# Designed miniproteins, single chains, continued (4), part 91

Each design is a single chain, and the fold is of that chain. pLDDT is the mean over its residues in the fold that is shown.

## One batch from the design tools (miniprotein)

Design m15348
Fold by ESMFold2-Fast:
Structure m15348 (fold): chain A 73 residues (1-73)
Amino acid sequence: MNPQTIEEQRLADARSLLDGARTVLDAGRSLGDGTLKELERQASVAEALGDHELAEELRKVVEESRRRRQEKL
């Protein structure tokens, strides 16, 4: 098995989750607790694989969603 293919798939999964989360936030909605936990998990995976930019983007989406939940009441 090619290790590079596994790493590429892991990063692609993290990117797909990030894009979906951004779509939800752009629609004026906040993310649920399950989605926030998965985003945090994927941020840790991206960081471990050396994609520090993707990890930071995932963490920012989590914080933005938490901020919106708190501001909404």
Scores: mean pLDDT 79

Design m15350
Fold by ESMFold2-Fast:
Structure m15350 (fold): chain A 84 residues (1-84)
Amino acid sequence: MDEEIAELERRLAENPDDAGVYTALARLYLQRGDFEKAKEYAEKALKLDPTNPEAYRVLAEIYRKLGDEEKAAEYERRFQEATA
């Protein structure tokens, strides 16, 4: 886990516009229970690539953990739209 985060952060230092790396960081922080960092990374991923379906899925899980059922449902719907 820590090695994976450090490796992804190193990749961002080399290529800061890699939306996939932001999504991977969001997922790892979500697994750790750090919902604030998970949300920040997922939002950055969407800013770089608004069609990234995994970022929507991660945001849906984050909002569900935070108890925001309306936003969780909204991002789950956007995930479905992004996957066609």
Scores: mean pLDDT 80

Design m15351
Fold by ESMFold2-Fast:
Structure m15351 (fold): chain A 62 residues (1-62)
Amino acid sequence: SMKEKLTEELAKKMLEEAKKTGKVDTEAYINELIKKGLSKEEAEEIVKEAEKRALQEYIRES
C-alpha cells in the first residue's frame, strides 16, 4: 500500500539520520507528509510507526 511504502521509506531515512546525528527530527517528517496532502493524524501515525521501525533496527545494529 502507499501508506506502507511511505512508512518503509521514512524508517530508512530516520535510521540514516540517527546513525549520522544520534537523533531524529520527527516533527520535520510530520510536516513533510502534511505538505504532501496527508492529514496531521495520518502523518503522525506513519511517522510514529517509521520511528519505531528505525529504533528497532538501530538497536539491532548496535
Scores: mean pLDDT 84

Design m15352
Fold by ESMFold2-Fast:
Structure m15352 (fold): chain A 70 residues (1-70)
Amino acid sequence: SEEATAWFNLGNALEELNRTDEAIEAYKQAIELDPTFALAHSRLHKLLVENGREDEAEAERQAYAKLLQQ
């Protein structure tokens, strides 16, 4: 959706500004609006790993994998 894409683009912009927590929230909003948004899942996972939030990254990976099995 346009709204999911807008949140994804906002996440990218916030990441460039080093506003990491806000970028994470923007990517999460994109995923909430479009749960199959592969690029948003990829960017969120990378950002969580790069910021030492590995437990959250693994939880996100498992949630996405479970969704894809439906």
Scores: mean pLDDT 85

Design m15353
Fold by ESMFold2-Fast:
Structure m15353 (fold): chain A 98 residues (1-98)
Amino acid sequence: MEEEIDVEVQVALAEIYVTLAKLDIERGNKESAAEAVKKALELVRSLPRATPATGQVLIDVAEVAKAAGNKELVEETSRLAEEMGLPDAARHARELAA
């Protein structure tokens, strides 16, 4: 269905931003990494529903945000995971924010 295709495209794009952010962390580009995962987070926030892939994206966003030293972004990721009903992702992000 068209709605399913749109969700898959948005999730795939979020996964690409997470991958780019992880590469930026490895290169020491923390600010660039934080910007990339912010884009991934906005893509996830715009989804009409959560998918299993959405949970993994939020876990990866929280880990990159922690590595970048952006505590506010870790906390924002935790809130979004809770709002989307993704308990494993929300728990992981909360542990990183502590």
Scores: mean pLDDT 82

Design m15354
Fold by ESMFold2-Fast:
Structure m15354 (fold): chain A 65 residues (1-65)
Amino acid sequence: DKELEELLEKVEKKNPTLALLIKKFIENVKKLSDEEIESALEELSKHLSPEEFEKLKKIVEELRK
């Protein structure tokens, strides 16, 4: 929740469209297949720092529990 907000704020400062894509991905993550989630994470990882990507992965894991 708050960790996602913090990640989105940091990403938005550099790339607002990327932040919007991450938000949309997270909102739909429970409706996506494992393959779709992996593909989305792989694409997003190319645009995120290693630290930001690690946070995103943890958020996705938490939401899928």
Scores: mean pLDDT 81

Design m15355
Fold by ESMFold2-Fast:
Structure m15355 (fold): chain A 83 residues (1-83)
Amino acid sequence: MIPSKEEYKKILEELEKDPEFKAMVEKRNAEIQRIFEEGDAEVKRLKEEGKSPDEISAVIGRTIGEILRIVGDFEEELLKKIK
């Protein structure tokens, strides 16, 4: 069960008062940032090697997929916290 966008916003506003929740958000943001940096480095390497746009797009797609997975994991942790 995924909360609606509006329900998610209200839950986040309440949880922002919790220091443990803030620490969890900061950790997730750091993980997302690391994946972006790794993906960007890989894309730059492929461009330097003269790889096709399709090959570069595949790396971008994998990077986005990893970020979406982290967001999903965060939503599961968030749902555990509100119970």
Scores: mean pLDDT 75

Design m15356
Fold by ESMFold2-Fast:
Formats: sequence, C-alpha cells, structure tokens
Structure m15356 (fold): chain A 119 residues (1-119)
Amino acid sequence: SFPEEELAASSALMLAAGAIEAAIRRPGARIRVLVRSDDPGEAGDAAARAAREGKDVERTEGRLEAEGEAEQAPDGTVRAVARARTEGKEFRAEGEASAADVEALMDELAARLEEQVAA
C-alpha cells in the first residue's frame, strides 16, 4: 500500500487532470473537484466524471482529501491547482500553461507535489 501522503498527492493530480480537461471544454468556467477517500479509484472516477460533465463531484468519507481546480482564460491560458490533505499535513501545487501544453502543466504539478511529499 502507498503511504497516505503519496496516495493523497496522486489523487489530487488525477482530480487536477479531470478539472483541466473540463476547463478546456468550458472556457471561462472554474471547475472544482473534491474527493475524500482512501481509494485511488474513487479519485480517478471523480476526475473522469469532471472531465465529461464539468461538474463538482461528491465527497465520500476517508482519511485523505484531494482537490483539483482549473480555469481556462479567454487567451487560452489554463490555470490549475492540485491540493492534497492528510492528518496534520497539506500539499499544494499551482501552475499555468497554454491549453496546448497541458502535459507540461501536469508534469509541473506532479513535481511540486512530489517535492512536498518527500520533505
């Protein structure tokens, strides 16, 4: 099993990916997805739902909390936040990129969260 911090960070990245995809589909809308769960599958399902619908997803009970947020500006810039919380610790990554460079944005968010989890 993964450490709780690593699990929460991975969940936040999945939710951020879903929020980014939804924000690209709906320029000008702010997309937020939040999940409480100990199951990475729930975060993946929530991200997929956010990507399809551009909607907030349900909170379930669990020891981790993960959040993804994204918005696309009229100029095509995508701004995203990935946030994870476990008991006594919070991790947050934020970045911006062109909608064409979303993979680089996701890599930046992942690297930022990995640095915080390793600390």
Scores: mean pLDDT 77

Design m15357
Fold by ESMFold2-Fast:
Structure m15357 (fold): chain A 100 residues (1-100)
Amino acid sequence: MYVSAVVSMDEEGRVVVELTDTDLSANRRVVLVAETAEEAYEKIKEYLEKNKEKLLSVALGADADEKSRELVELLKPLVEKVFEEDPNVKSYFVGEAPPL
């Protein structure tokens, strides 16, 4: 299964990651919280491995900070690897939230 990540910060300055299935009919959503980008990266990687899921996209949320941007850079290779290794993946996304 494929998941999309949105990275932002909470009121306490923690890194917040929302993982959602790319299949909207599955309607599965998980929220991960971490103090650092590295901790968030470890939690995401563990979640993906335990659930046999692949990260297809990463987006910066509206409340993104420097930790959020650092996490997106750490996650970029995971998204690119899925695109390279899975012939069913035709596109991927790593970037900022759409401009208002």
Scores: mean pLDDT 74

Design m15358
Fold by ESMFold2-Fast:
Structure m15358 (fold): chain A 85 residues (1-85)
Amino acid sequence: SEAEELLKKAEEAAEKAEELLKKPEITEEDVKELRELSLEALTNGLKYGELNGEAHPAASEEKVEELAELVEEYARKKMLKEDFK
């Protein structure tokens, strides 16, 4: 079904993002890929939830963008070997 395809895409994108975050050294290209994977995972997850009638209070397009920006910031700090407080 369309919902199952969205869930699969979200899970695959999230899994790829997790593997990138496990790298001891992250490149600028990895930071960009992490942002794209985060947007893909969160957007497809949001669409899956909408199709199943499961509206999560934190699940909105604005929150998806905010979360993707936080992942990018985390990855960029790791790339620069900056402290994570």
Scores: mean pLDDT 73

Design m15359
Fold by ESMFold2-Fast:
Structure m15359 (fold): chain A 84 residues (1-84)
Amino acid sequence: MEFREKGDKHAREGLAALAAGNYTEAGEHFSKAGDYWEKAGDYERAAQYYEMAAKAFELSGDTEKAKIYREKAEKYRQMAEEKK
């Protein structure tokens, strides 16, 4: 239903996991936050959270997921540059 509210929830859960050193959990939450912000049409926030997911997965040693979410962050950052 409310994509923005779900995005905010996962962003907060990701930050809590990151603070606790649970990098895989943080990456999963940030990736979900990115997905929800993408569905809300906020590509700048989607890119931001995909970048956080990539960094968290890199810290956990999951280099393949880090690469996937870094590429998603780049894609949505480019989309955010579009006028309107």
Scores: mean pLDDT 85

Design m15360
Fold by ESMFold2-Fast:
Structure m15360 (fold): chain A 101 residues (1-101)
Amino acid sequence: KKPSSLAKKLLEAAEKLLKLVNDPSTPKEEIKKAAKEVAYLAFLLRRLAELEGYPQEVIDLLKEIVELADELYRNVDDPEKAKKLAEEILKLAEEAVKLLL
């Protein structure tokens, strides 16, 4: 009944994104791919949460993760902003996982 497997994948993707952003040797294209994967997983998880009738709070968290990941994708040339966005994405992913598990 709970989309727990996708929630765990989203958390892993968010953790990977933060690790890549914190490594100055990471190519910007790898950061973009990681941000796109986070956005895609959050989008899929949001659709499943809506279909299963999860609270609006969960849906709003997943929507926020998509928006932050898209912002990070556009701002990969700003290391300080990318780091703050990746940290916020991880925080929201952890909150979403707690509500979905």
Scores: mean pLDDT 85

Design m15361
Fold by ESMFold2-Fast:
Structure m15361 (fold): chain A 73 residues (1-73)
Amino acid sequence: MSEEGIEALVEGVLADPSRAEDVIKGGRKAGVPEELVERLEEAHKKGDEEGIREAVGEIARWLVENGLELDLR
């Protein structure tokens, strides 16, 4: 996943908020730190678009750093 891929994932979640649940579930399955997943859960509960953007971006960057891809299926 590149920086452009991270941006595409963020925009995809913002366009379809149900994707936030997919990122949460996929992130947990991939071993993403619980703190990052909890940030996304809280932002999603609040309808905080900026918080969702930030949390999805951090999860995606963590996956890139660890050579992992998010399985959304």
Scores: mean pLDDT 76

Design m15362
Fold by ESMFold2-Fast:
Structure m15362 (fold): chain A 66 residues (1-66)
Amino acid sequence: MEEYEKRLKENPDDVEALINLGEIYMLQGDYDKAEELYKKALSLDPDNQRAKINLLTLEKMKEILS
């Protein structure tokens, strides 16, 4: 977590750091923070398959848990 937060402080547009930090929040059950990070990653790299798949998975998990 701290490593990716440091990377984002140096470069806020680090797509890889955004996705990795989003995955950490997803594992912690903080789906809203994970969603924000994945959406930011997709705004910077719209073709990023990892961010697309993670966002879709997260949206389906939120729907099932409701």
Scores: mean pLDDT 81

Design m15363
Fold by ESMFold2-Fast:
Structure m15363 (fold): chain A 75 residues (1-75)
Amino acid sequence: SMAKKEAEEHFKKGLEAEKEGKLEEALEHYKKAAELGTGELKYKSLLHLADVLEKLGKLEEAKKAIEEARKARAA
């Protein structure tokens, strides 16, 4: 599906941005990957999002991303 391809592309761009130390750019890509993705891809995107949010000091947002990841695994 188009949404799955877009989610996979955003996840890859998030990984690239993290590798380059561009945490805010990585955050935006992981958000889009989680929004468009389902199942394992959504779960992984939310975990990477939480890690980036923690590195940026956004602890409450990171906690919410972890809660959403748990829900994605429970479905």
Scores: mean pLDDT 86

Design m15364
Fold by ESMFold2-Fast:
Structure m15364 (fold): chain A 69 residues (1-69)
Amino acid sequence: GEELAREAYELAKEAVRLAEEGRLEEAQKMLDEAQRLGVKAAILGDLEGARETGRLMREAREVAGDPFL
């Protein structure tokens, strides 16, 4: 669970960077993968790691100006 949460976190962090660069399609792709891995981490019991990933995903959406990215 913890490794999946860590991978999801790194993908969400990359999505923030891509959103800052205006690369919104690539940021969305990274967020989709981060969501997939974050859900798996939560199912395996890593709720804290999943919450941390969700926070970064929200930051990427705020940087992009799109709350649904």
Scores: mean pLDDT 78

Design m15365
Fold by ESMFold2-Fast:
Structure m15365 (fold): chain A 66 residues (1-66)
Amino acid sequence: TPSIQQQVQAGRILIDSFDNNDSLEKLRERLKPYLTDEEIDLVVKAYREGKSVDEILNLLSQSLQS
C-alpha cells in the first residue's frame, strides 16, 4: 500500500496529466513509481469513465481503507 506522500505525488501527476491531456499509456508510466498496478488500473478505469481528478483522488484514499 503506498504511503500518503506517494499518493500526494500521484495526485500531482494526475492534475498535470489532466492539464496536459496526457494519453492513458503516459499516465500509467508516470504513476508506476508511486502506485501499485491495481491502483493504477483503478485510476485508469476512473479516468476513462470521465471521473474528475478530485473523484479519482477520493477513490485512491478509500481503496487504502481495506
Scores: mean pLDDT 74

Design m15366
Fold by ESMFold2-Fast:
Structure m15366 (fold): chain A 102 residues (1-102)
Amino acid sequence: SREEVRALIREAAARIREALHARDLERALEVARELGEELRARGVSMEEFRDAAVALAREAAAAGREDEAETLLDLAVRIALLAGDYETAQALLAERAALAAA
């Protein structure tokens, strides 16, 4: 379901943040890869994954959860780049920069 997809993305983002805080890049990359495989197995497209990550990032930003919002935007940028959607990736990078300036 849409809510299950959103929960998986949020849980993975939290695990990625924890791994990066522990300076464990290998674990952060593994969590991102496992998330991508799980969503693919559920029939979630890269576009749906990107859009869900962006929606969750905006919700987190509105709630004052800036670290969560930044991690979710970084994930969305990565998805856009992997899909070859450089225009969307550039727009999301600008949105991430605006969070740091606010």
Scores: mean pLDDT 85

Design m15367
Fold by ESMFold2-Fast:
Structure m15367 (fold): chain A 65 residues (1-65)
Amino acid sequence: GEKAEKLKKKALELIKKLEELNKDNELLLKSLEEGKKDIEKYKDDEESLESILNGLEDALKELEE
């Protein structure tokens, strides 16, 4: 469970950062809300949490222009 908890924490921290950077982007904010729902849904699934985290990291890289 410890690795899943760390992945969940990292994913939530990254969502918070993306929300702070994109307050006016309604479509992205909606996608981030779905991401939060997926994190709660897959709370014990390490592979799903890693996939979510990787997607969030990719989104951040695309926005750091």
Scores: mean pLDDT 79

Design m15368
Fold by ESMFold2-Fast:
Structure m15368 (fold): chain A 62 residues (1-62)
Amino acid sequence: MEKKVKIAKEVALNSKDPKLRTIGVRILSLVENLTEEEKEVLEKLAKEDPSEEVREEAKRAL
């Protein structure tokens, strides 16, 4: 699970395709106990991502 969470976070933050960033956020939303760092990633994406779809998904994950 730990390794998959790292990959999901990298995809959500670094993917050029907003579709892939949305998938990364969805995977993070399935994690039972998010770390403070992972919550910060979701908050940043919900506030600042240029794609409305990514922002909406991140808001749902929080």
Scores: mean pLDDT 79

Design m15369
Fold by ESMFold2-Fast:
Structure m15369 (fold): chain A 65 residues (1-65)
Amino acid sequence: AAAQAAAARAAALAGGASEAEADGIGKTVYNGDSAGGRAGAQDLADAGHMSREAADAVAKAGENA
């Protein structure tokens, strides 16, 4: 969980998300909600705050055990 959360947060930041947005995604993944982390990243991508490639990377990070 901690490693997946850190990877998801790093992917979000690399994709253009703010630190607060990336922290939200990381905390969601840390709590075991990989689907919520993916959905949050997709919402940020839809809003133009993050690239689609970064949202995909967040989803992959949350799925890797």
Scores: mean pLDDT 78

Design m15370
Fold by ESMFold2-Fast:
Structure m15370 (fold): chain A 66 residues (1-66)
Amino acid sequence: SHMQQQLEEIKRLEDQAKALEEKGQQLIESNDPGSPDYKKGQYLLEKAKEQQKLIEERQKQLEQQK
């Protein structure tokens, strides 16, 4: 169904956001503040937050199609 396809898409976005968050946290915890890898970790966490906003918007659209 269309709803099932949207739920699968949301799940893929959630999996991507989780991977970005986990990698970002790992880089931050394993590196000194201000290092290139620490900054990369911050960037990945920012990308994870952007993905979470997209997930929220898609969930709101799905609720309206209920």
Scores: mean pLDDT 83

Design m15371
Fold by ESMFold2-Fast:
Structure m15371 (fold): chain A 62 residues (1-62)
Amino acid sequence: SLEEFIKELEERIRELEEEIARLREELARKPDRELQLELQLLEGMKALLEGMLAWAKKVMSK
C-alpha cells in the first residue's frame, strides 16, 4: 500500500542518514577520494528518496 511505501521510504532515509554520518566521521579521520565519492553518492540517493517521499505524501493528501 502507499502507506507502507511511505513508511519504508522514511526508514530507508533514516538508515541513509546514519550511514552518511558514519562515512563523514571516517572521512574526517582519513581524507580519501573514494570515500568522498561514496559520500556524494549516498547524499544523492537520499535526495532522490526524499523527492519520492514528498511525491507519495502529496498523492496521499488528495
Scores: mean pLDDT 85

Design m15372
Fold by ESMFold2-Fast:
Structure m15372 (fold): chain A 62 residues (1-62)
Amino acid sequence: SKREEARRLGAEATAALKAGDYETALKKAEEALRLAREAGDKALEAAAEALREEAEKGVAEG
């Protein structure tokens, strides 16, 4: 389901953040956000938005 896919992508984004791979984290977080929105899951949407923001900060710092 789209919800399960969004959760999986969110977990992958979190793993990428932990590894310092901010570019991969951003890509995964953006995909998770899109799927969460399509699924209408507000909690997953909020979680994906938070992951995207952290990844964006990481990319900006280098």
Scores: mean pLDDT 85

Design m15373
Fold by ESMFold2-Fast:
Formats: structure tokens, sequence, C-alpha cells
Structure m15373 (fold): chain A 60 residues (1-60)
């Protein structure tokens, strides 16, 4: 999975949460997205992947 894919999927999940009106999940996703972008900028793709997995679990 590329860094661009991780960012794109994170943005998609955030959009879905906002569309569903889940303000709490949307807020958590915004925080995870920001941390993921920071990890990618530092070259830490392993941390970025873990943050993405946490974002996906919030949609359970």
Amino acid sequence: MSADELVAFSEMLLGIAKAEGDEETARKLEELHQRMVEAIEKGDLETARKLFEEAVELFK
C-alpha cells in the first residue's frame, strides 16, 4: 500500500463519517489522519499503516 493510498483512504473514511453524522468518529479520524500524514512526511510508513488500521476499526 502506497503513502498516497493511505492518505486517500483516510480522507474517504472521514467523508463517510461526516456523511453519516457521526461527529465523534469524524473527530477521531481527523486526528488519526493528521498523525498519519506526519508519519509519512517523516518516512515512517509502518506507523502510518498502524494509524490507518485504527481509523478503519472506528467504522465498526
Scores: mean pLDDT 77

Design m15374
Fold by ESMFold2-Fast:
Structure m15374 (fold): chain A 65 residues (1-65)
Amino acid sequence: MKVSSQAAADILAVEIVLIGGEKVEFEGDTITIYIRERTPEVEEEIEALRELAEKAGLKVEVYEL
């Protein structure tokens, strides 16, 4: 199924902010998430975002600060 990469990226950015991510960056088709601490809540949201991103042709990378 085709999904607009730009629209998906915008949605993912909002979700990341809502789940308490420290920062999110976009580079082409890759979304990089920086988090202060890996909590169960953040981990579950990121896992869901990875699936959404894969369907949109995007990659998700996560780093702890």
Scores: mean pLDDT 67

Design m15375
Fold by ESMFold2-Fast:
Structure m15375 (fold): chain A 67 residues (1-67)
Amino acid sequence: MKVEEAVKLILKAKELLDSDPNNEENRKQALELLEEADKKLKEAAEEHGPEETGKALTEELLKVLKE
């Protein structure tokens, strides 16, 4: 599901920024991952609607936050 993929991309971007926030290459990679995540969320909203996309996003985030 595109929402699940977007959440994984956001988490990977956060890991890159947390590991070395002063590394320019890590910042560039994190930005690219966030842009890809945004694109996937927009595609999910177009396919399933904003309410269903928001619900799926919340469920995926809750799974990550509980772990």
Scores: mean pLDDT 77

Design m15376
Fold by ESMFold2-Fast:
Structure m15376 (fold): chain A 85 residues (1-85)
Amino acid sequence: SEEEIQEKYKIADKYMEELVKDMEERGVDESTRRGILKLLMKLTQSFIDKKVPVSEFEEILKKFYEIAKTESLEEIEKYVNELMS
């Protein structure tokens, strides 16, 4: 439904804001920050298109957030590509 899609975008926006804050605090370079945010947007759109339940969508973005805080851009990209396959 349109309401579920809106809720999913709100969840994605929340994680985007938290990731931006975390990356700025850790001094992550601009290129890497842009790469990670692009991957979050790609993941968000893919799982909205797949029409997964809101609860599953939240779990997917939470796992992405944890990985994005700890792993390299290369590892984050591999994770997203595997998850979207």
Scores: mean pLDDT 85

Design m15377
Fold by ESMFold2-Fast:
Structure m15377 (fold): chain A 58 residues (1-58)
Amino acid sequence: MLARAVADFTATRPGELSIKKGEVVEILEQVGEEYVRVRLVETGEEGLVPKKYLELIE
């Protein structure tokens, strides 16, 4: 499942991934109620991002 960042997010905790508005990610799994584990399509980097920063595009 593909999603796009709607805003910049800066990682502040271990396991989080920083993303920039407009970047495309693959959603790998939901972690709890507020976070998803994602992979950046361009770089292959993985981490946790709050799901509110993402919009589905597939």
Scores: mean pLDDT 83

Design m15378
Fold by ESMFold2-Fast:
Structure m15378 (fold): chain A 80 residues (1-80)
Amino acid sequence: SKEEKRRRMREEMRLLQKKFEEAVKNGDYDTAEQIAKEMAERAAKSIEEITGKEYEVEVEMLKNSITGEPVAQVVFRAKA
């Protein structure tokens, strides 16, 4: 069912978020970047399913200029 698929997607995203936070906490920024890209790709696919438009996804790992903490920046661009 659609509700079951939505529950599964939410649980998968929750687990990815937890893995991302653990990687950041351990200083494993390469793994954190890979997880952020997977999350961004899943979000783009969800947007495509809702809007019918394809989006190009770009993920960049930055540092917060104030705290020095790693921050994932996600950019969505509509495909021409």
Scores: mean pLDDT 71

Design m15379
Fold by ESMFold2-Fast:
Structure m15379 (fold): chain A 73 residues (1-73)
Amino acid sequence: VSEEELDLEVDVALALIQAAITLNAAKRGKLTPEEVKADAERLRKMVEELRQKGAPDDDIARLEEAVKRLEEA
C-alpha cells in the first residue's frame, strides 16, 4: 500500500470511530442537541472530503448512515 492509500484508510477509520463515539455519547445524554448537530456537521464535511479523496463506497455509506442517525437523534 502507498502512503497516500494508508493515510486515506486511517482517515476513514478515524472518522468512523469519531462517529461511533459521538453517537454513543448522544444516546447516553452526554451531549446537548447543539453539540450533536455541530458534530454531525463536522462529520458531514469529513465524509465529503473522504469521498473526494476516493474512499470506498462501503465506508462512505457507513459514515453517511452514522451522520443520519446523529441528525435524527
Scores: mean pLDDT 78

Design m15380
Fold by ESMFold2-Fast:
Structure m15380 (fold): chain A 99 residues (1-99)
Amino acid sequence: SEFEELLGKVMSLLRQGKYDEAIKLVKEFINSGPENREKVARAAAALVVQLTMQKRRLSLDEIQKLYKEEYEKFLSLINKDPEEAAKRFVELMKEVLEG
């Protein structure tokens, strides 16, 4: 899928230290349509849950609550400031790759 291809390219750019190019690709994907905004918001929420679980154990209820809160926050950010949303998404992916 286009989203899976995007994630692969972003990971490759992050491994090369090409952060600005990674941010640009995520921003272009966000700007290409509402379905893509949803995909990025869902992925960001999942990354936050994954990063939190690396540091402490979460119950199923805590996972569901955290995912929903982060999804809603990220979708709001995407709609108001897609540049900042792209930056934060890339930062989350970088943290997962380094942890």
Scores: mean pLDDT 88

Design m15381
Fold by ESMFold2-Fast:
Structure m15381 (fold): chain A 65 residues (1-65)
Amino acid sequence: MELVEKAVEIAKKIIEENKDESIEVIKEKIREAVEPLLKKLSEDEAHEASVKINEILEEELEKKK
C-alpha cells in the first residue's frame, strides 16, 4: 500500500474510533499518527495526503453540524 493511501486509511480509522470526540481532538490524533508517514513522503505526496485527509475531515464535520 502506498504511504499516501496508508495515511488516509489511518485518518479514517481515527475518525471512526473517535466520533464522540471534538473535531480538534480528532485532528490532533490524526496529526500524531500520520506524521511519521508524512516525513517519509516527498513534499508533493505529503501535500496530496493532507488534502485527502482534510476532505475526509470536512465530510465528518458536515455530519456533526
Scores: mean pLDDT 76

Design m15382
Fold by ESMFold2-Fast:
Structure m15382 (fold): chain A 98 residues (1-98)
Amino acid sequence: SMAAQLQAEIAALRAKADAYTAEGNKLKSEMQELNDKASKKILEAVKARNEDPEKAEQLFKEAQTLHEKAVSKINEYKAANDKATAYRAQADALEAQL
């Protein structure tokens, strides 16, 4: 029946949305780890600043690199969320036809 076919398509779209939600959650966790590492390097840099300014500068540069990686993960997270939202909207539109 057309209803059974629509229900199968809705289920498939819901599954795709859930997969992108899971990917987004993973990316958010990876971003948090990168930010935590960056924060630790900033604290080390602050402690080293007076005794070893060159080491402090290197640690700040390493923290900046980690921050840039975290920003990349935020962009990937947003893309995953947009995909999840789009698949949920498609599923909702098909469900309205039942």
Scores: mean pLDDT 92

Design m15383
Fold by ESMFold2-Fast:
Structure m15383 (fold): chain A 92 residues (1-92)
Amino acid sequence: SIDELLRLVLSEDKEIREEAAKKLKELGKEEAIDKLIELLEHPDPQVRLGAAYTLGVIGDERAIPALKKVAEDPSAPEEVREAAREALEKIK
């Protein structure tokens, strides 16, 4: 359910975004942050990209070590490293 909610917060539809945000608040911010940090290590680059972007929007400092690791990872695609760098800048 958290994975679905995290996808829906990026929806183009305002009503869908607001409902997903409401449900994430009910589940607790900590669970969402931990799941997003886990998804930064997902084998699918698109999932890693979405996780980095969302962590930057949330702005939680707990994501900093994981985002720094991704930004410095030569095996990660450039767009994922760039998203991690942008997220890190937004948090700092």
Scores: mean pLDDT 74

